# Designed miniproteins, single chains, continued (3), part 78

Each design is a single chain, and the fold is of that chain. pLDDT is the mean over its residues in the fold that is shown.

## One batch from the design tools (miniprotein)

Design m10864
Fold by ESMFold2-Fast:
Structure m10864 (fold): chain A 65 residues (1-65)
Amino acid sequence: MEKEIKELIEKAEEAARAGDLKAMLEYAKKVGELLIEAGESESKAAARYTGIVIRGIGIQVDLEL
């Protein structure tokens, strides 16, 4: 599971670097879904999702500036 989550996070960052925010959000959402399926609380899943989204936005801001 951790390896799968890591791969999805890497794909989300790659999507953000490519300017594909839609794909980034889908990968972040998939991480949240996997965490819930694995028995994590909704708040922990939401925190992970939020962290991925914030990181992706940061990548986009760096590319704009």
Scores: mean pLDDT 76

Design m10865
Fold by ESMFold2-Fast:
Formats: sequence, structure tokens, C-alpha cells
Structure m10865 (fold): chain A 66 residues (1-66)
Amino acid sequence: HMVTPSKEEADKLIEEAEKELEKILKSLSPEEAAEARAQFEKQVEMLRLAVEDPEKAKELAEKVAA
């Protein structure tokens, strides 16, 4: 069974992931860091959308995967 995280749980996961990302960014080149940050932003947006509107998140994921 798939459980959608609550908004508070999603925010906590994002905050912890941001801290981990900052550690990684310090070891990357500026170009790689910018790309990693952009990818992270997309993941965060998808996660928040999944919490607020799971149907739209699924539709967007299918479109991106195609």
C-alpha cells in the first residue's frame, strides 16, 4: 500500500534533504551544483504536489516519464 506523506512530514523530509544536498554541493563544481539544485527543486515540487493533489502529481509524472 502506498502512503502519501502529510504536509508536515513532506516539509521535514525536504528540510533534511536540503541539509544533505548542501553537504554534497560543497564537493561539486559550480556547474554540477547548479544542476543538482535544479533536480532537487523539481523533486520537492513533485513531492509537494503529491501531498496537495496526488492525481495531478501522477499525471505530471507520467508525462515526464514518457
Scores: mean pLDDT 72

Design m10866
Fold by ESMFold2-Fast:
Parts: sequence; structure tokens; C-alpha cells
Structure m10866 (fold): chain A 117 residues (1-117)
Amino acid sequence: SEQLELLERIERVFEELVELAREVAREAGDEEALERIEELAERGKKLLREARELIERGAPASEILAVLEDIADVVGEVVGVALEVSRDPERRERILALTVELFGLLAELEAAVRAAA
């Protein structure tokens, strides 16, 4: 399934973004940022599992798209926290590169979901 293949890629890039966000928060010594990243990571993983179940069940496009919007919101919050605490240009560039890749993959999955509806 094209949708499941795209979702697997989203899962991998999200994990990379979360790991980088954790590294950045630890380097900054910002425990509140680290705790927020962990909460967002857990929420994102739950939403990704929900998206997988909906796709595997052949759920209505509207239900899948709603979960993808929630995933996009979580990604935006992780990025916001990471960029707020990071002062390293190389770290910031990598956060932005992963963000572009992840939102690109989300847009491709949204298009695939709409096309299959």
C-alpha cells in the first residue's frame, strides 16, 4: 500500500526529529523543554498508530485526514520547542531539513488518501 509505505517513512523521520529535539534540549540543559518533547513524542506515536489502524481498516478519508492534521500539529510543536532552545546553526539547519521532509511526506500521504477516496 502506497499509504502504508508513506506512513512508515513518516514514522522514521518523526523518530529522527524527536531524537534531535531531545539532543538539543539536553545540550541546552532545558528540563522543561525535554519533558514537553517527551509528551509530544508519546502523543505523536499514538496518532501514528491510529493513522496506521485507520488506513489498514480502509476508514473514510475524512477520518484519516483528521488524524494526519493532528500529527502535523504535533510535528509543528516539536519543531517549535527544538528551535526555541537551539542556538547552534547546524542543529537548526538539521531540524528545518527534517521538518521540510516530514511535512512533504505528510502532504504526499494526504494526497494519496484523497486520491483513494
Scores: mean pLDDT 91

Design m10867
Fold by ESMFold2-Fast:
Structure m10867 (fold): chain A 57 residues (1-57)
Amino acid sequence: MVTREETRDLAEVAREAGISQAEAKRLLREAVARGLLESVETRKVGSRTMVTVTYTL
C-alpha cells in the first residue's frame, strides 16, 4: 500500500464542497475517527488555514 499526503487551503476545500470551513474541518475529523483517513493536520499560514490529509491507497 502507498501512503499519500495532500495539503490544501481549508477555505478552498469548503468552497468546492459548498459548506463552511468549520463544517469541512469537522467532516475531516469524522473521517479520521471512522478510519477513512489516517490523519488530518491543520495549521495557520498567514491569513490562510492549511489542511494536510494523510491516507493510504
Scores: mean pLDDT 80

Design m10868
Fold by ESMFold2-Fast:
Structure m10868 (fold): chain A 59 residues (1-59)
Amino acid sequence: SNEERARALLEEAERAIRAGDWRRAGDLVTKALALSGDNEELRERARELGARAKEVADR
């Protein structure tokens, strides 16, 4: 499903953030948001990870 795909992309985004790869994390978050639809849990997780990626980018 789109939600399962979104969850997988968010897991990849979290790994990218841990590796310091903020560009990859941002791309993965954007893709996950597109697949999240009205699922607030997934949308909130994507917003959190997007913010963390931005913090890494600003270093």
Scores: mean pLDDT 84

Design m10869
Fold by ESMFold2-Fast:
Structure m10869 (fold): chain A 70 residues (1-70)
Amino acid sequence: AAEEAQKARILHSLDDLKTGVALSKAPAERKQEILAQIDELEKNLPSMSPEEAQAQLDELARRAAEAEAA
């Protein structure tokens, strides 16, 4: 179904974000916080709507970018 494809794309984006955070120059403490939130979103993904999951992904990506820019 389309919803399954959307969630698969979100999962791949979360994996990419996780790798990006791990390789970033952000402080270790901020990396741990963001990586933990990514792991939680991945575990909750099956019970979420694609729209809710995308919104959470977008917020985590923003937090990761802000942490690296600091």
Scores: mean pLDDT 82

Design m10870
Fold by ESMFold2-Fast:
Structure m10870 (fold): chain A 66 residues (1-66)
Amino acid sequence: MLATKEQIARALQELLGLSPSEAERLADRIYEKYGPPNGGEVAVFLYRDQGVPLEAAIAVAKALDA
């Protein structure tokens, strides 16, 4: 399923401990790259572009695809 910016920002706050402002800025960057992303595209961005550990990136993807 395609994720909204609000869903991405929420998952980033809950799973990565980002502040609301940090999560919203990162969600905007993901949306610039992919448009409405799926969980897999979010995980790839977090892992490759942001250096988030693979396990944490996968956890965000699973939350968005739930």
Scores: mean pLDDT 82

Design m10871
Fold by ESMFold2-Fast:
Structure m10871 (fold): chain A 72 residues (1-72)
Amino acid sequence: MEEAEKYIELSLKYYEQGDYEKALEYAKKAVEIAGEDNPKALAALSEALSGLGRLDEATRVGKKAAELQGIG
């Protein structure tokens, strides 16, 4: 969890800086560590994909994150 949280924070930091490529890299690492059923890591991945204009992928990942949280 701690390692995954670190990569989630790095992904968000780069996203805020407009470095969507690095945001995506760290979000992918967070998902690898936390697992594909971790809504926090999937949310970071969805945000990075959205920043890159990969809207179809962002929507799919974001929907999975929302469903895991009981929102979708």
Scores: mean pLDDT 81

Design m10872
Fold by ESMFold2-Fast:
Structure m10872 (fold): chain A 82 residues (1-82)
Amino acid sequence: SKEQEEAILLAEATVLLSALYFQVRKARAQKAPEEEIARLEELLRRAEELARRLREALKEGNLEEARRLLEELRELTLEAEA
């Protein structure tokens, strides 16, 4: 159902955003270089904006846009792990 797909997309976005929060927290705890922490915090800020837009797309019933935004969010989380 559409409701099930919306729930899955939201859950996946939440997991990806949580993973990026973990990367930022880990970098700070391990006293990573300031430039690395700043890079991860910028990626997190962009990920939070993508997650916000994804929630808006879901609210509007635009599943195609939500899937596109989820893919962009996945790309950011991969960039954070590089």
Scores: mean pLDDT 88

Design m10874
Fold by ESMFold2-Fast:
Parts: structure tokens; C-alpha cells; sequence
Structure m10874 (fold): chain A 83 residues (1-83)
């Protein structure tokens, strides 16, 4: 793992937390959460990650911790593949 990958991982985790906090602030949890979910589904399909794996990761009752891990995972994959 390179320093750049670690920095992106931290940025992704921070951004995911900010999104979660913004949802909790009463701005409405639906639209942003759905948009992020669709983004993850598209990335998973592009990188060959099965939907069952995604659903397993999202099934945790304490989504905050799993959300950080999921976002980090997809961000790292995006960097590896390149646009």
C-alpha cells in the first residue's frame, strides 16, 4: 500500500463520514444515500464484485463503520483501475 493510497483511503473515510453526518443533520437521508449506493453498485459491477458481497457488507446494523470500509474499498479500486 502506497502513501498515496493511504491518503485517498483517509479522504474517502472522512468524506463518507461527512455525508453520513449531513444525512443525520435532517437534510433528508434518502437522495444522498441512494446516490452513493448506486455509485457503489456501478463500481462493483465494473470491477466484477458480486452483489451478494456488497449486500453482506451493507447488512451491518452499525452502517457507519461498514460505510467507511466500503467507501475505502471502492475508492482504492477506482485508483488501481484508472478512469
Amino acid sequence: TTPAERAVRQAAIEEAKRMLENLDAGNGMGPVYEQIRRYLEVLAAHHGIPEEKLNELLSDETLEQRWDEIMTYFVLLSIEAGP
Scores: mean pLDDT 55

Design m10875
Fold by ESMFold2-Fast:
Structure m10875 (fold): chain A 71 residues (1-71)
Amino acid sequence: SHHREEAIRALEAGIEALRAGNVAAALAGLKDAMKLAPEASEHIEAAIEALRRGDVETALRHAEKALELLR
């Protein structure tokens, strides 16, 4: 679906931002993905919570799991 494809793109952008150390862009991408793909919302929310704590490694793992669920 369009929402699923858009969520995948938002999540990929968020993951790229996380790897680049751009926390603001990462949060924006993760929040967009969460709105577009409720089926992955638990993992996306966990990624956002980890990022709020400064735990980039845990945020990446959860974001990657969300991406796996949408593919």
Scores: mean pLDDT 85

Design m10876
Fold by ESMFold2-Fast:
Structure m10876 (fold): chain A 79 residues (1-79)
Amino acid sequence: GKLDSAIAAAKEGSDSVVKNLIKALQDEDENARLVAALALGELGDERAVEALKKALQDENEDVRNAARLALEKIQQKQQ
């Protein structure tokens, strides 16, 4: 429907931002990975779920915690 098309367009409009943040989750700078995980959680985009699940295995504890919180936020927004 018209509403579904508008929602899809809005999600695609943020798709490049989400993709850039997903790339930042693999940055060599732990602060960049931390900020990316937090930002993906705030955006609440389900496309980030798989990348955030991988970030749960990050070497940095703060990045792992941010990825967990981001997944919780995304799950809440899906309801």
Scores: mean pLDDT 77

Design m10877
Fold by ESMFold2-Fast:
Structure m10877 (fold): chain A 55 residues (1-55)
Amino acid sequence: MSRAVALAIERELTRLLTSKGFSEEEIRRVIEEAKELARRGDMEGLRKLVEELKA
């Protein structure tokens, strides 16, 4: 995974989860999960994770 993609995931998820009232520890956990999905090339899993967080 490129550094730019990792930074984009971190930035967007931090913004989204902060707006929903997640704690810093919860945000960190979700970001690591999203980075792991992206590292594995599981883009479908990443999309599902983001959609569940938006709901």
Scores: mean pLDDT 77

Design m10878
Fold by ESMFold2-Fast:
Structure m10878 (fold): chain A 98 residues (1-98)
Amino acid sequence: SVLIDSLKAQLAKDPDNWNNLTVLASALNVEGKYEEALEYAKKALKIGGEDNPVALTTLGSALNGLGKKEEALKYYEKAVELEPKNEEARENLEKVRK
């Protein structure tokens, strides 16, 4: 993916940019590369802080892709609690509940 290649190039220059780590993890989730997405999402939370709703949602989506629905649910619930108007987190939470 052109997006993934671009994000990896940006991270080579700034490896601790938590926003780029989160965007890379999200792009990897879209491509079904859930294990790699999980690695980058965990790093994003460690650097950017554990109360980041976008990184929590991205981590939850990677876990859901790996079949770890109960773990994914916990991260989506935390993301919605921190940002109740976050549509992506709310939609993902409703999908995992079904």
Scores: mean pLDDT 84

Design m10879
Fold by ESMFold2-Fast:
Structure m10879 (fold): chain A 96 residues (1-96)
Amino acid sequence: GVELAEQGARLAKQGGLAAVQGSKTKEALNEGIAGAISGIGGEFLARKLKKGDEAGISAESGGDSAEHGGELGSEKGKKLGEQGERLGDLGAALGA
């Protein structure tokens, strides 16, 4: 009845908002990953110019941390987007 259509509309709205938030998070994380990769490229250049063991170890540690953080962030963004899409689909189905 009318009640189910109203509930469907509310769920579709919530799903849409969650999907938008997930997409924004994913975009911000993709930008962060691109920045991290650019930073790693800069560290490779610095390593090529400086043959110090300490500098090499620091660059390696920094690169690994940035890569790991980017991967975790990207995964969370993807999950949020998928959840938003599912909620939107469910809301639309209930609104029919």
Scores: mean pLDDT 54

Design m10880
Fold by ESMFold2-Fast:
Structure m10880 (fold): chain A 81 residues (1-81)
Amino acid sequence: SMLDETIKKLEAEADKLEAEGKYREAGDIYWQLANIYRLRKDYEKAIKYYERAIQAFEKAGDESRVERYRKDLEELKKELE
């Protein structure tokens, strides 16, 4: 489907950006991927990509975004309990 092609393109782009050390840009795409998977109710993949986004922002030194997104992820995990 068009959505599956978009997801694959975003995954490839994020992985490339991370390999190039462009951690903030990679983190933005990983967070977008997590939101797409969350809307699809694929919570396992959503959590995986949220965690990858947070790790990318840590590597980028974006402390404020890491704090906010860790809180958002913990709230999501509680909702899924």
Scores: mean pLDDT 88

Design m10881
Fold by ESMFold2-Fast:
Structure m10881 (fold): chain A 67 residues (1-67)
Amino acid sequence: MKKFAIVVAETLEEAAKAALELQKKHPEVEVLFATTSDRELAEKLAERLKEELGAEVEIIDLVELKK
């Protein structure tokens, strides 16, 4: 089963760095990244990946993790 993770952060640089670190630890997981401004799009993308590909998708919101 294909696994995806979508990393959400306040800036593209933060999201990209976190995504790269996660990709290094879990090469079997396809890691995507987005900003908080695109959070709703990330959620819609996660739902589409689950529906169309039968994939497991996790959204990692770095803003929620900081609070």
Scores: mean pLDDT 78

Design m10882
Fold by ESMFold2-Fast:
Parts: C-alpha cells; sequence; structure tokens
Structure m10882 (fold): chain A 66 residues (1-66)
C-alpha cells in the first residue's frame, strides 16, 4: 500500500539522514523521523554540535538542511 511505501522510505531516509548529519555536524547521538506529507520526511538528528533538522524528499531522494 502507499502507507507501507511511505514507512519504508521513511526508514531508509532516517538512516541516510543520520549519516549526512554526522558528516556535516559531527557524531550523531540519536535520530528521529516524522512523515510531514506524502512526499516529505523530516529528520531530527541530535549531534555533538547540537540538534539539526533535515527534510527528505521521497520523490527525488534528496536531503535539505533546515
Amino acid sequence: SEEEKLELQRKAGAGEGKGIATLYFGKALSASAEIVDDNTVRLTVETEKGVVELEYDLATSEFTIV
């Protein structure tokens, strides 16, 4: 179903987003993901340098730093 596809993409995006946050903001300590809409997942990553938010576009597989 479409809901199951979104959950799968959300999980994939969360893992990759944690890696990206670590690369740019220092070691990731924790990460959470939330579905904002049908095409957007928001990741909140706690890093050694503070909390960073990333948006993941499910259609393009692109990350944007918020």
Scores: mean pLDDT 66

Design m10883
Fold by ESMFold2-Fast:
Structure m10883 (fold): chain A 78 residues (1-78)
Amino acid sequence: MEKVDELLLEAERAFEEGDLEKALELFQEALRLAEEEGDLESKARALGGMAEVYRKMGKLEEAKKLEEKARELFKKAM
């Protein structure tokens, strides 16, 4: 299994547990590895996850910026 997929699953679990800081850290690491691999789909997933974390934290402006980046990458991955 790709390392990025493992990090995304761990980040989702941390988010479900309410550990927002850990979830954010794991999504950021997944984003970094996806960028190194050129994996646009995984980059979009990581950005989307980070947006959900920021939304849960009440940082709506940061969440909107990340959602827009994720949407742009999804279009390029098509």
Scores: mean pLDDT 81

Design m10884
Fold by ESMFold2-Fast:
Structure m10884 (fold): chain A 73 residues (1-73)
Amino acid sequence: SRARADAVFARVRDQVRQIAADYGLSPEEAQEVLDTAYRALAAAIAAGVPEDRAAQGTLEVAELEARRLRESR
């Protein structure tokens, strides 16, 4: 459910923000990383992935998206 995705995302949101900051992303790019990470998390939770694995996957997606945005410059 969205409520479960929101609860899990609340646990990792600061780490996702830190990933974007470590890549030197703009506020707009950082928001894109947050939005992409949340969508991946919501899809994983909806697919029945355990919350801890979904949280780990969310951080992996955030890292990939931050790198993509940094490399596109």
Scores: mean pLDDT 88

Design m10885
Fold by ESMFold2-Fast:
Structure m10885 (fold): chain A 80 residues (1-80)
Amino acid sequence: MSPKDQITQLVKDAIANGLSDDEIHKLLVDYIKKLKAEGASKKELEEAMRAGLSELSRNNVSVETIQRTAEEMQAIVAEA
C-alpha cells in the first residue's frame, strides 16, 4: 500500500473508531514524521499530506483542525 493509500485508510479507521479531532491531528502528524524518518521523498510526503487532508475534509473534521494539521505537516515536508 502506498503512503497516500495508508494515510487515507488511517483517517478512515480513526473516524470509524470515534477518535477526536485532536487524536486524528496527532495521528496524521506522527505518520508524516514516520514517513520522513523512513526516507520518504518530498513528493511522497506531499502526496500523503494532500490525501490525508482531503480525507479529513470528506469526514467533516473541523476547518481549524485541518488548518493546524496542514501547517504542521507542511513544516515537516518543507525540511525534506
Scores: mean pLDDT 85

Design m10886
Fold by ESMFold2-Fast:
Structure m10886 (fold): chain A 60 residues (1-60)
Amino acid sequence: AAADRQLPGRVALLIAKKGGLTPEEVAKELGISRATAQRILDDLVARGAVVKKDGKYYLA
């Protein structure tokens, strides 16, 4: 769905604006499940767009 394709971009933008975020904080801000937030964050880390540091995710 179109919404699913927009979620990674929204996650990256949210991290850029608010700094380091946990998967739980991302889920709460975007109204998605924690599992969905974790999956998107893992994909962004694999692509080198985001880095995990001390349990938080930052824009790379």
Scores: mean pLDDT 79

Design m10887
Fold by ESMFold2-Fast:
Structure m10887 (fold): chain A 55 residues (1-55)
Amino acid sequence: MVTLEVDVSGVAPADVARVLSQYPSLQITYHDGVVTLTGPEAQVRAAKRQLEALR
C-alpha cells in the first residue's frame, strides 16, 4: 500500500472525479488543489498518471 500526492490545480473537478471513479478501492483526500491517493501501488500509480495527463 502506497500514498502519493498529485497536483490537480487547474484541472476541472469533473475530470478529476471521472478519473478517480475508475479506482473505487483508493482512499482519496483533497486539499488546496492536491489529491492524496492511498491504496494498492498499481492503482495509485495508474490514477496518478491519468491525473497528470489531464494537465
Scores: mean pLDDT 81

Design m10888
Fold by ESMFold2-Fast:
Structure m10888 (fold): chain A 73 residues (1-73)
Amino acid sequence: MALLEEVGERITPEQAEAITEEAGARVREAAGDLAAQAEILAEAAGRLAEAAGLADRAEEVAAAVRAAIEAAL
């Protein structure tokens, strides 16, 4: 939660929209493959962290999102 909040404070709405739209399209293309959808969302979270200037924490953010999705399944 804290990592996602930090990313949200540092990223522009335009950057967030572009990354989110691309991730959403890829998730729809991977419909029926939950593992692929989870990986796409984790990658998108990492890219959001990079766009926010938190590139050194991008892998940590991606891992946290992947773990959260796996726990929800």
Scores: mean pLDDT 71

Design m10889
Fold by ESMFold2-Fast:
Structure m10889 (fold): chain A 58 residues (1-58)
Amino acid sequence: LLEEGVKLLKEGKYEEAVEKFEEAIKKDPENKEAYENKAIALLRLGKAEEAEELFKKA
């Protein structure tokens, strides 16, 4: 899931990447890397406020 999300992020499929990172967080809620990568994907989608909240949580 995390690796699949990173692949989608690199391919520019930001919305699909967010979904994969959300699945990774559900399976491992302490996975800081999943929160950070989800925040990056949200920044690429122009959702800066949501991304900032995730960076603070991570």
Scores: mean pLDDT 79

Design m10890
Fold by ESMFold2-Fast:
Structure m10890 (fold): chain A 77 residues (1-77)
Amino acid sequence: MKEDIEIVSIEVEGDRVTVTFKYKKKSLTDEEIQKVVELAKEEAARRLGVPLENITVESVFIDPEKKTVTVVLRVER
């Protein structure tokens, strides 16, 4: 499963971080979506040098035609 999901882009714009993942499965379960969200938070925390507690999930969008998950995160300073 973990190898079936890859980060294709990360965009940092002030206090907003947008992480886009590509998946290879036909669809993702709610549990798999939650794991992708957790990975997005960890990547944002690592890249910005902030604790996970300072990161909130603003939105999650799934595009089944492109097989992408876009996670929008807000970082508290």
Scores: mean pLDDT 79

Design m10891
Fold by ESMFold2-Fast:
Structure m10891 (fold): chain A 79 residues (1-79)
Amino acid sequence: MVEALLEEARRLGEEAEKALEEGKREEAAEKVLELGEKLAEALRLLADAEEDPERAAKLREMAEKTLELAKEEAEKILE
């Protein structure tokens, strides 16, 4: 599951880079947001499997920050 999400994120990253190279900023922003969602989902799945509640909480915080960073990058691309 996590591996599949990371593979999807990798493909979305490649698609975002290609879209930026082609000047398709709207498409690139959409791909960046999707990438952030896949990475956040992977982090939450890792948190659910984590036995240490402090590490699990940190992974969930990382998921939230990942979504925030993806939104920031998408906004920057659209400027």
Scores: mean pLDDT 84

Design m10892
Fold by ESMFold2-Fast:
Structure m10892 (fold): chain A 65 residues (1-65)
Amino acid sequence: MKPLSEEQQRATQEAVAALAAHPEAARAVAPEMQALVERAERGELSAEELAAGLAALVARARAAA
């Protein structure tokens, strides 16, 4: 597997930090976040696409909390 770019790593860290205050919401979206990261590792997602996907999951999790 190819390592994530610095921009992809930063987007992932920002998503994790945003969900740190909402552990139940973080657990609910964890499988979808993992799927996005795995797709990025396979080269299927650009850094921008990964960041957008993670931001959408964070927004959805916060709206549900």
Scores: mean pLDDT 77

Design m10893
Fold by ESMFold2-Fast:
Structure m10893 (fold): chain A 64 residues (1-64)
Amino acid sequence: MEAEVTRALADMLLALGDILEKQGKYDEAIETYREASRLYRQAGDVEGFEEAEKKAKELENKKK
């Protein structure tokens, strides 16, 4: 129950991160992806955690 709600929130943040990335708001997108990965980890969703972490890292590399 709690893990399901946390995962749903993580999914929403992942989608928000994608929108921010498309708008060129890379700093906000990176922070949003990191928050999503944290929530996925809290929910025990290792695959979601890895996906969100990968997206954040890819944007950090593009920003540098």
Scores: mean pLDDT 82

Design m10894
Fold by ESMFold2-Fast:
Structure m10894 (fold): chain A 59 residues (1-59)
Amino acid sequence: GPLYKAIKDYEAKSDWELSIKKGDILEVLEEIGDSYIVARSLTTGEIGIVPKEYVEEIS
C-alpha cells in the first residue's frame, strides 16, 4: 500500500491500535473513513489502527 510517515508519537489505547514514534514509516493496508488507517509499521512489523492526524503520506 502507500507509505506514510509518523509526524508525532502515538500511544495505542487499545490492543487493536498501533503505537508509533515520530519518524516511523508505515505501510497503509486499509483506510477507515476519513480519520483512521490500518497500517503495518516497517520498524516493528506490527499491524494496527492509527489516527490519520498522526501521519502524512510520502508515497
Scores: mean pLDDT 83

Design m10895
Fold by ESMFold2-Fast:
Formats: structure tokens, sequence, C-alpha cells
Structure m10895 (fold): chain A 55 residues (1-55)
């Protein structure tokens, strides 16, 4: 549960950063990097959630 909560918080932070980079700074290249990191975290979260559903 703690790992899932940590990953969810990290994803929320990355989403907030991405919105700020696009809306405020117009830094689309950095926003892309943040989106890629969010994808990796999301895959990790989904894998953990699926393993937990089988238990």
Amino acid sequence: DEEIERLQKELEELEREGVRLVAVEHDYERAKEVAEKAKEKEKELQKLLEEKKKL
C-alpha cells in the first residue's frame, strides 16, 4: 500500500509540473520529458495494482 501511495503522489507531482511547464513557461520539451517519466511511473503502478488484485 505504501509503495502504491508513493507512486500516486509522484504521478500527481509530475502532472502538476507538466501543466506548469506548458501553461506558464511554455517549455514543451521539458513537459515531454516529464510526461515520459510519468508514463514509466504509471506502468510501475499498474503492475503493482494487478499483482495486488491476484492476492
Scores: mean pLDDT 79

Design m10896
Fold by ESMFold2-Fast:
Structure m10896 (fold): chain A 69 residues (1-69)
Amino acid sequence: ADAAVEIFFSLPEKAKMSWVNYLKEQIEEGGPGVQNVVDALKKILADPRFADLSEEVQKAIEEALKKAE
């Protein structure tokens, strides 16, 4: 999970949005690996760098996690 978090924060803003949207779709479809996706998103949300993300990316991550509950 830590490698996925570091990769995410290294992405440009548009790629971050595409990545989060892809993960939202994976959560909605279900299947194996959904818990790993949720874990990675929770780690991103808890990371100090989360506050440096655009409001749009922050909102997309929060919405993805709400879909998992």
Scores: mean pLDDT 78

Design m10897
Fold by ESMFold2-Fast:
Structure m10897 (fold): chain A 62 residues (1-62)
Amino acid sequence: MKLLAVAKKDQPKTTPQFLELKKGDKVLILKEVNEDWVLAKNLKTGEEGYVSKGDLEVLGEA
């Protein structure tokens, strides 16, 4: 199941694995990696990368 979520804060791309986010960006959660991290796609940029679960607000199914 893919979930739609919104970034709660800006996240810079400090490593190749991390997803760059601006506050308010909508993301599609592709899978859970562990208790703290998800793999997500930024719907604005098309980039995929890892995001902390705590930095996302889940809106529902995509």
Scores: mean pLDDT 79

Design m10898
Fold by ESMFold2-Fast:
Structure m10898 (fold): chain A 76 residues (1-76)
Amino acid sequence: SLAAGARALAAAGDRKGAEAAARLAAERSAEEAARAAIELARAGPEFRPVAELAVELARERDAEVGEAAERAIRAL
């Protein structure tokens, strides 16, 4: 999945790759973008801005899915 790809890139320290994967996830669906956001937030505080971008991209496609992702990240 694109969310798993974003996590793998984040684990490798590739911030640009993680952002590209998050954008590709958003092009596929709000749910894929939301999953990528949560996985990026779990990767560490340095990836928080990329996770926030992924939440915003999810919200633009489906506001409820984006809000659910933001709440999940706040609960981490």
Scores: mean pLDDT 84

Design m10899
Fold by ESMFold2-Fast:
Structure m10899 (fold): chain A 68 residues (1-68)
Amino acid sequence: GPLREKALELAELLARLIAREIQRLDPSAKAEIEVDEETGTTARITIGDETKEYFVSVEEVLELLRSS
């Protein structure tokens, strides 16, 4: 439904903002964004030989929207 579609858009936006902020603090950071329309968006950040994944859940964003 429309609320879930908005939650998906916000999950992607939040993942991209996380990647952008990390790259602002460390310009050597490499970012890859993976969108899953069922579960959420993952930002994969690689600095040197270390990779960390930041997952933004559609369900968590949807709960935030329902509470607002």
Scores: mean pLDDT 86

Design m10900
Fold by ESMFold2-Fast:
Structure m10900 (fold): chain A 95 residues (1-95)
Amino acid sequence: SPEAIEEALKLLDEFVARAKEVLSPAAFAIIEKKVPEIRKLIEAGDFAGARDLLNEAVAAAVRELLAAGDRQAALRAAELANEFLEELGAILEKS
C-alpha cells in the first residue's frame, strides 16, 4: 500500500532521529550505514526485509555499546527497535 510505505518511511525517520540522540556516535554510525538500504526495502514494499536489516543493524549497535560498557544505551537501542517493530506491525495491520 502506498499509504503504508509513506507511514513506514516516516516511522524510519523518527527512529533514526531518536537513535542519533540516545546512542554513541560509533553505535549510531552502525545503524546510519544501513538506513539507505532499509529505506529502499520499505519503498519496494519489502517490509520483512526492512525489519530483518533493522534488527541486524540494531543488534550490531547493541554489541558495540555493550563492548564499550554502556548497558543503558544498549537497552535504549533495543527499546527503540522494539517500538519501531510494534508501530510497523500496526501500520501493516491497517493496510
Scores: mean pLDDT 88

Design m10901
Fold by ESMFold2-Fast:
Order: sequence, then structure tokens, then C-alpha cells
Structure m10901 (fold): chain A 78 residues (1-78)
Amino acid sequence: SELEELEKRLLELLREIEAIWPALKARLSDEQLKEYLGRLRELVRKFVEAIERGDVEAAREALEELERLAKEMKALAA
């Protein structure tokens, strides 16, 4: 289903972020890490709330923002 595809993509993104996290910790300040972690937590919260409401469109939008954040974080880890 569409929901299962969105959840699978979320898990893939979270695994990708986890994989680069040690590099981010080496390169960024504690303040910067806290800001990125805060942004990540807020977007995951928006996704979960959208799923709980059955709002597939809102869930997709939150996932797209998460993908953008993941790309930004990967660039910083490089």
C-alpha cells in the first residue's frame, strides 16, 4: 500500500542518517548537532501525526522534507 511504501522510505532515510552520524559528530559543533537533531525529530513527528490522521498527502510532504534534510546532512558529512 501507499502507506507501507512511505514507512519503508522513512526507515531507509533514518538508516542513512544513522550511517553518517559519526562523521557529523566529528565535523559539527554540539550546537549544530542539536539543531539538526531537533529538525529531524520535528519532521518525524509531523510524519507520524499525518499517518495517525490517515493524511497520506501530509505524510508524503513530511517525507519530502526529510529527504531534503538528509541530503543537506550528507553534504555536511562529506
Scores: mean pLDDT 87

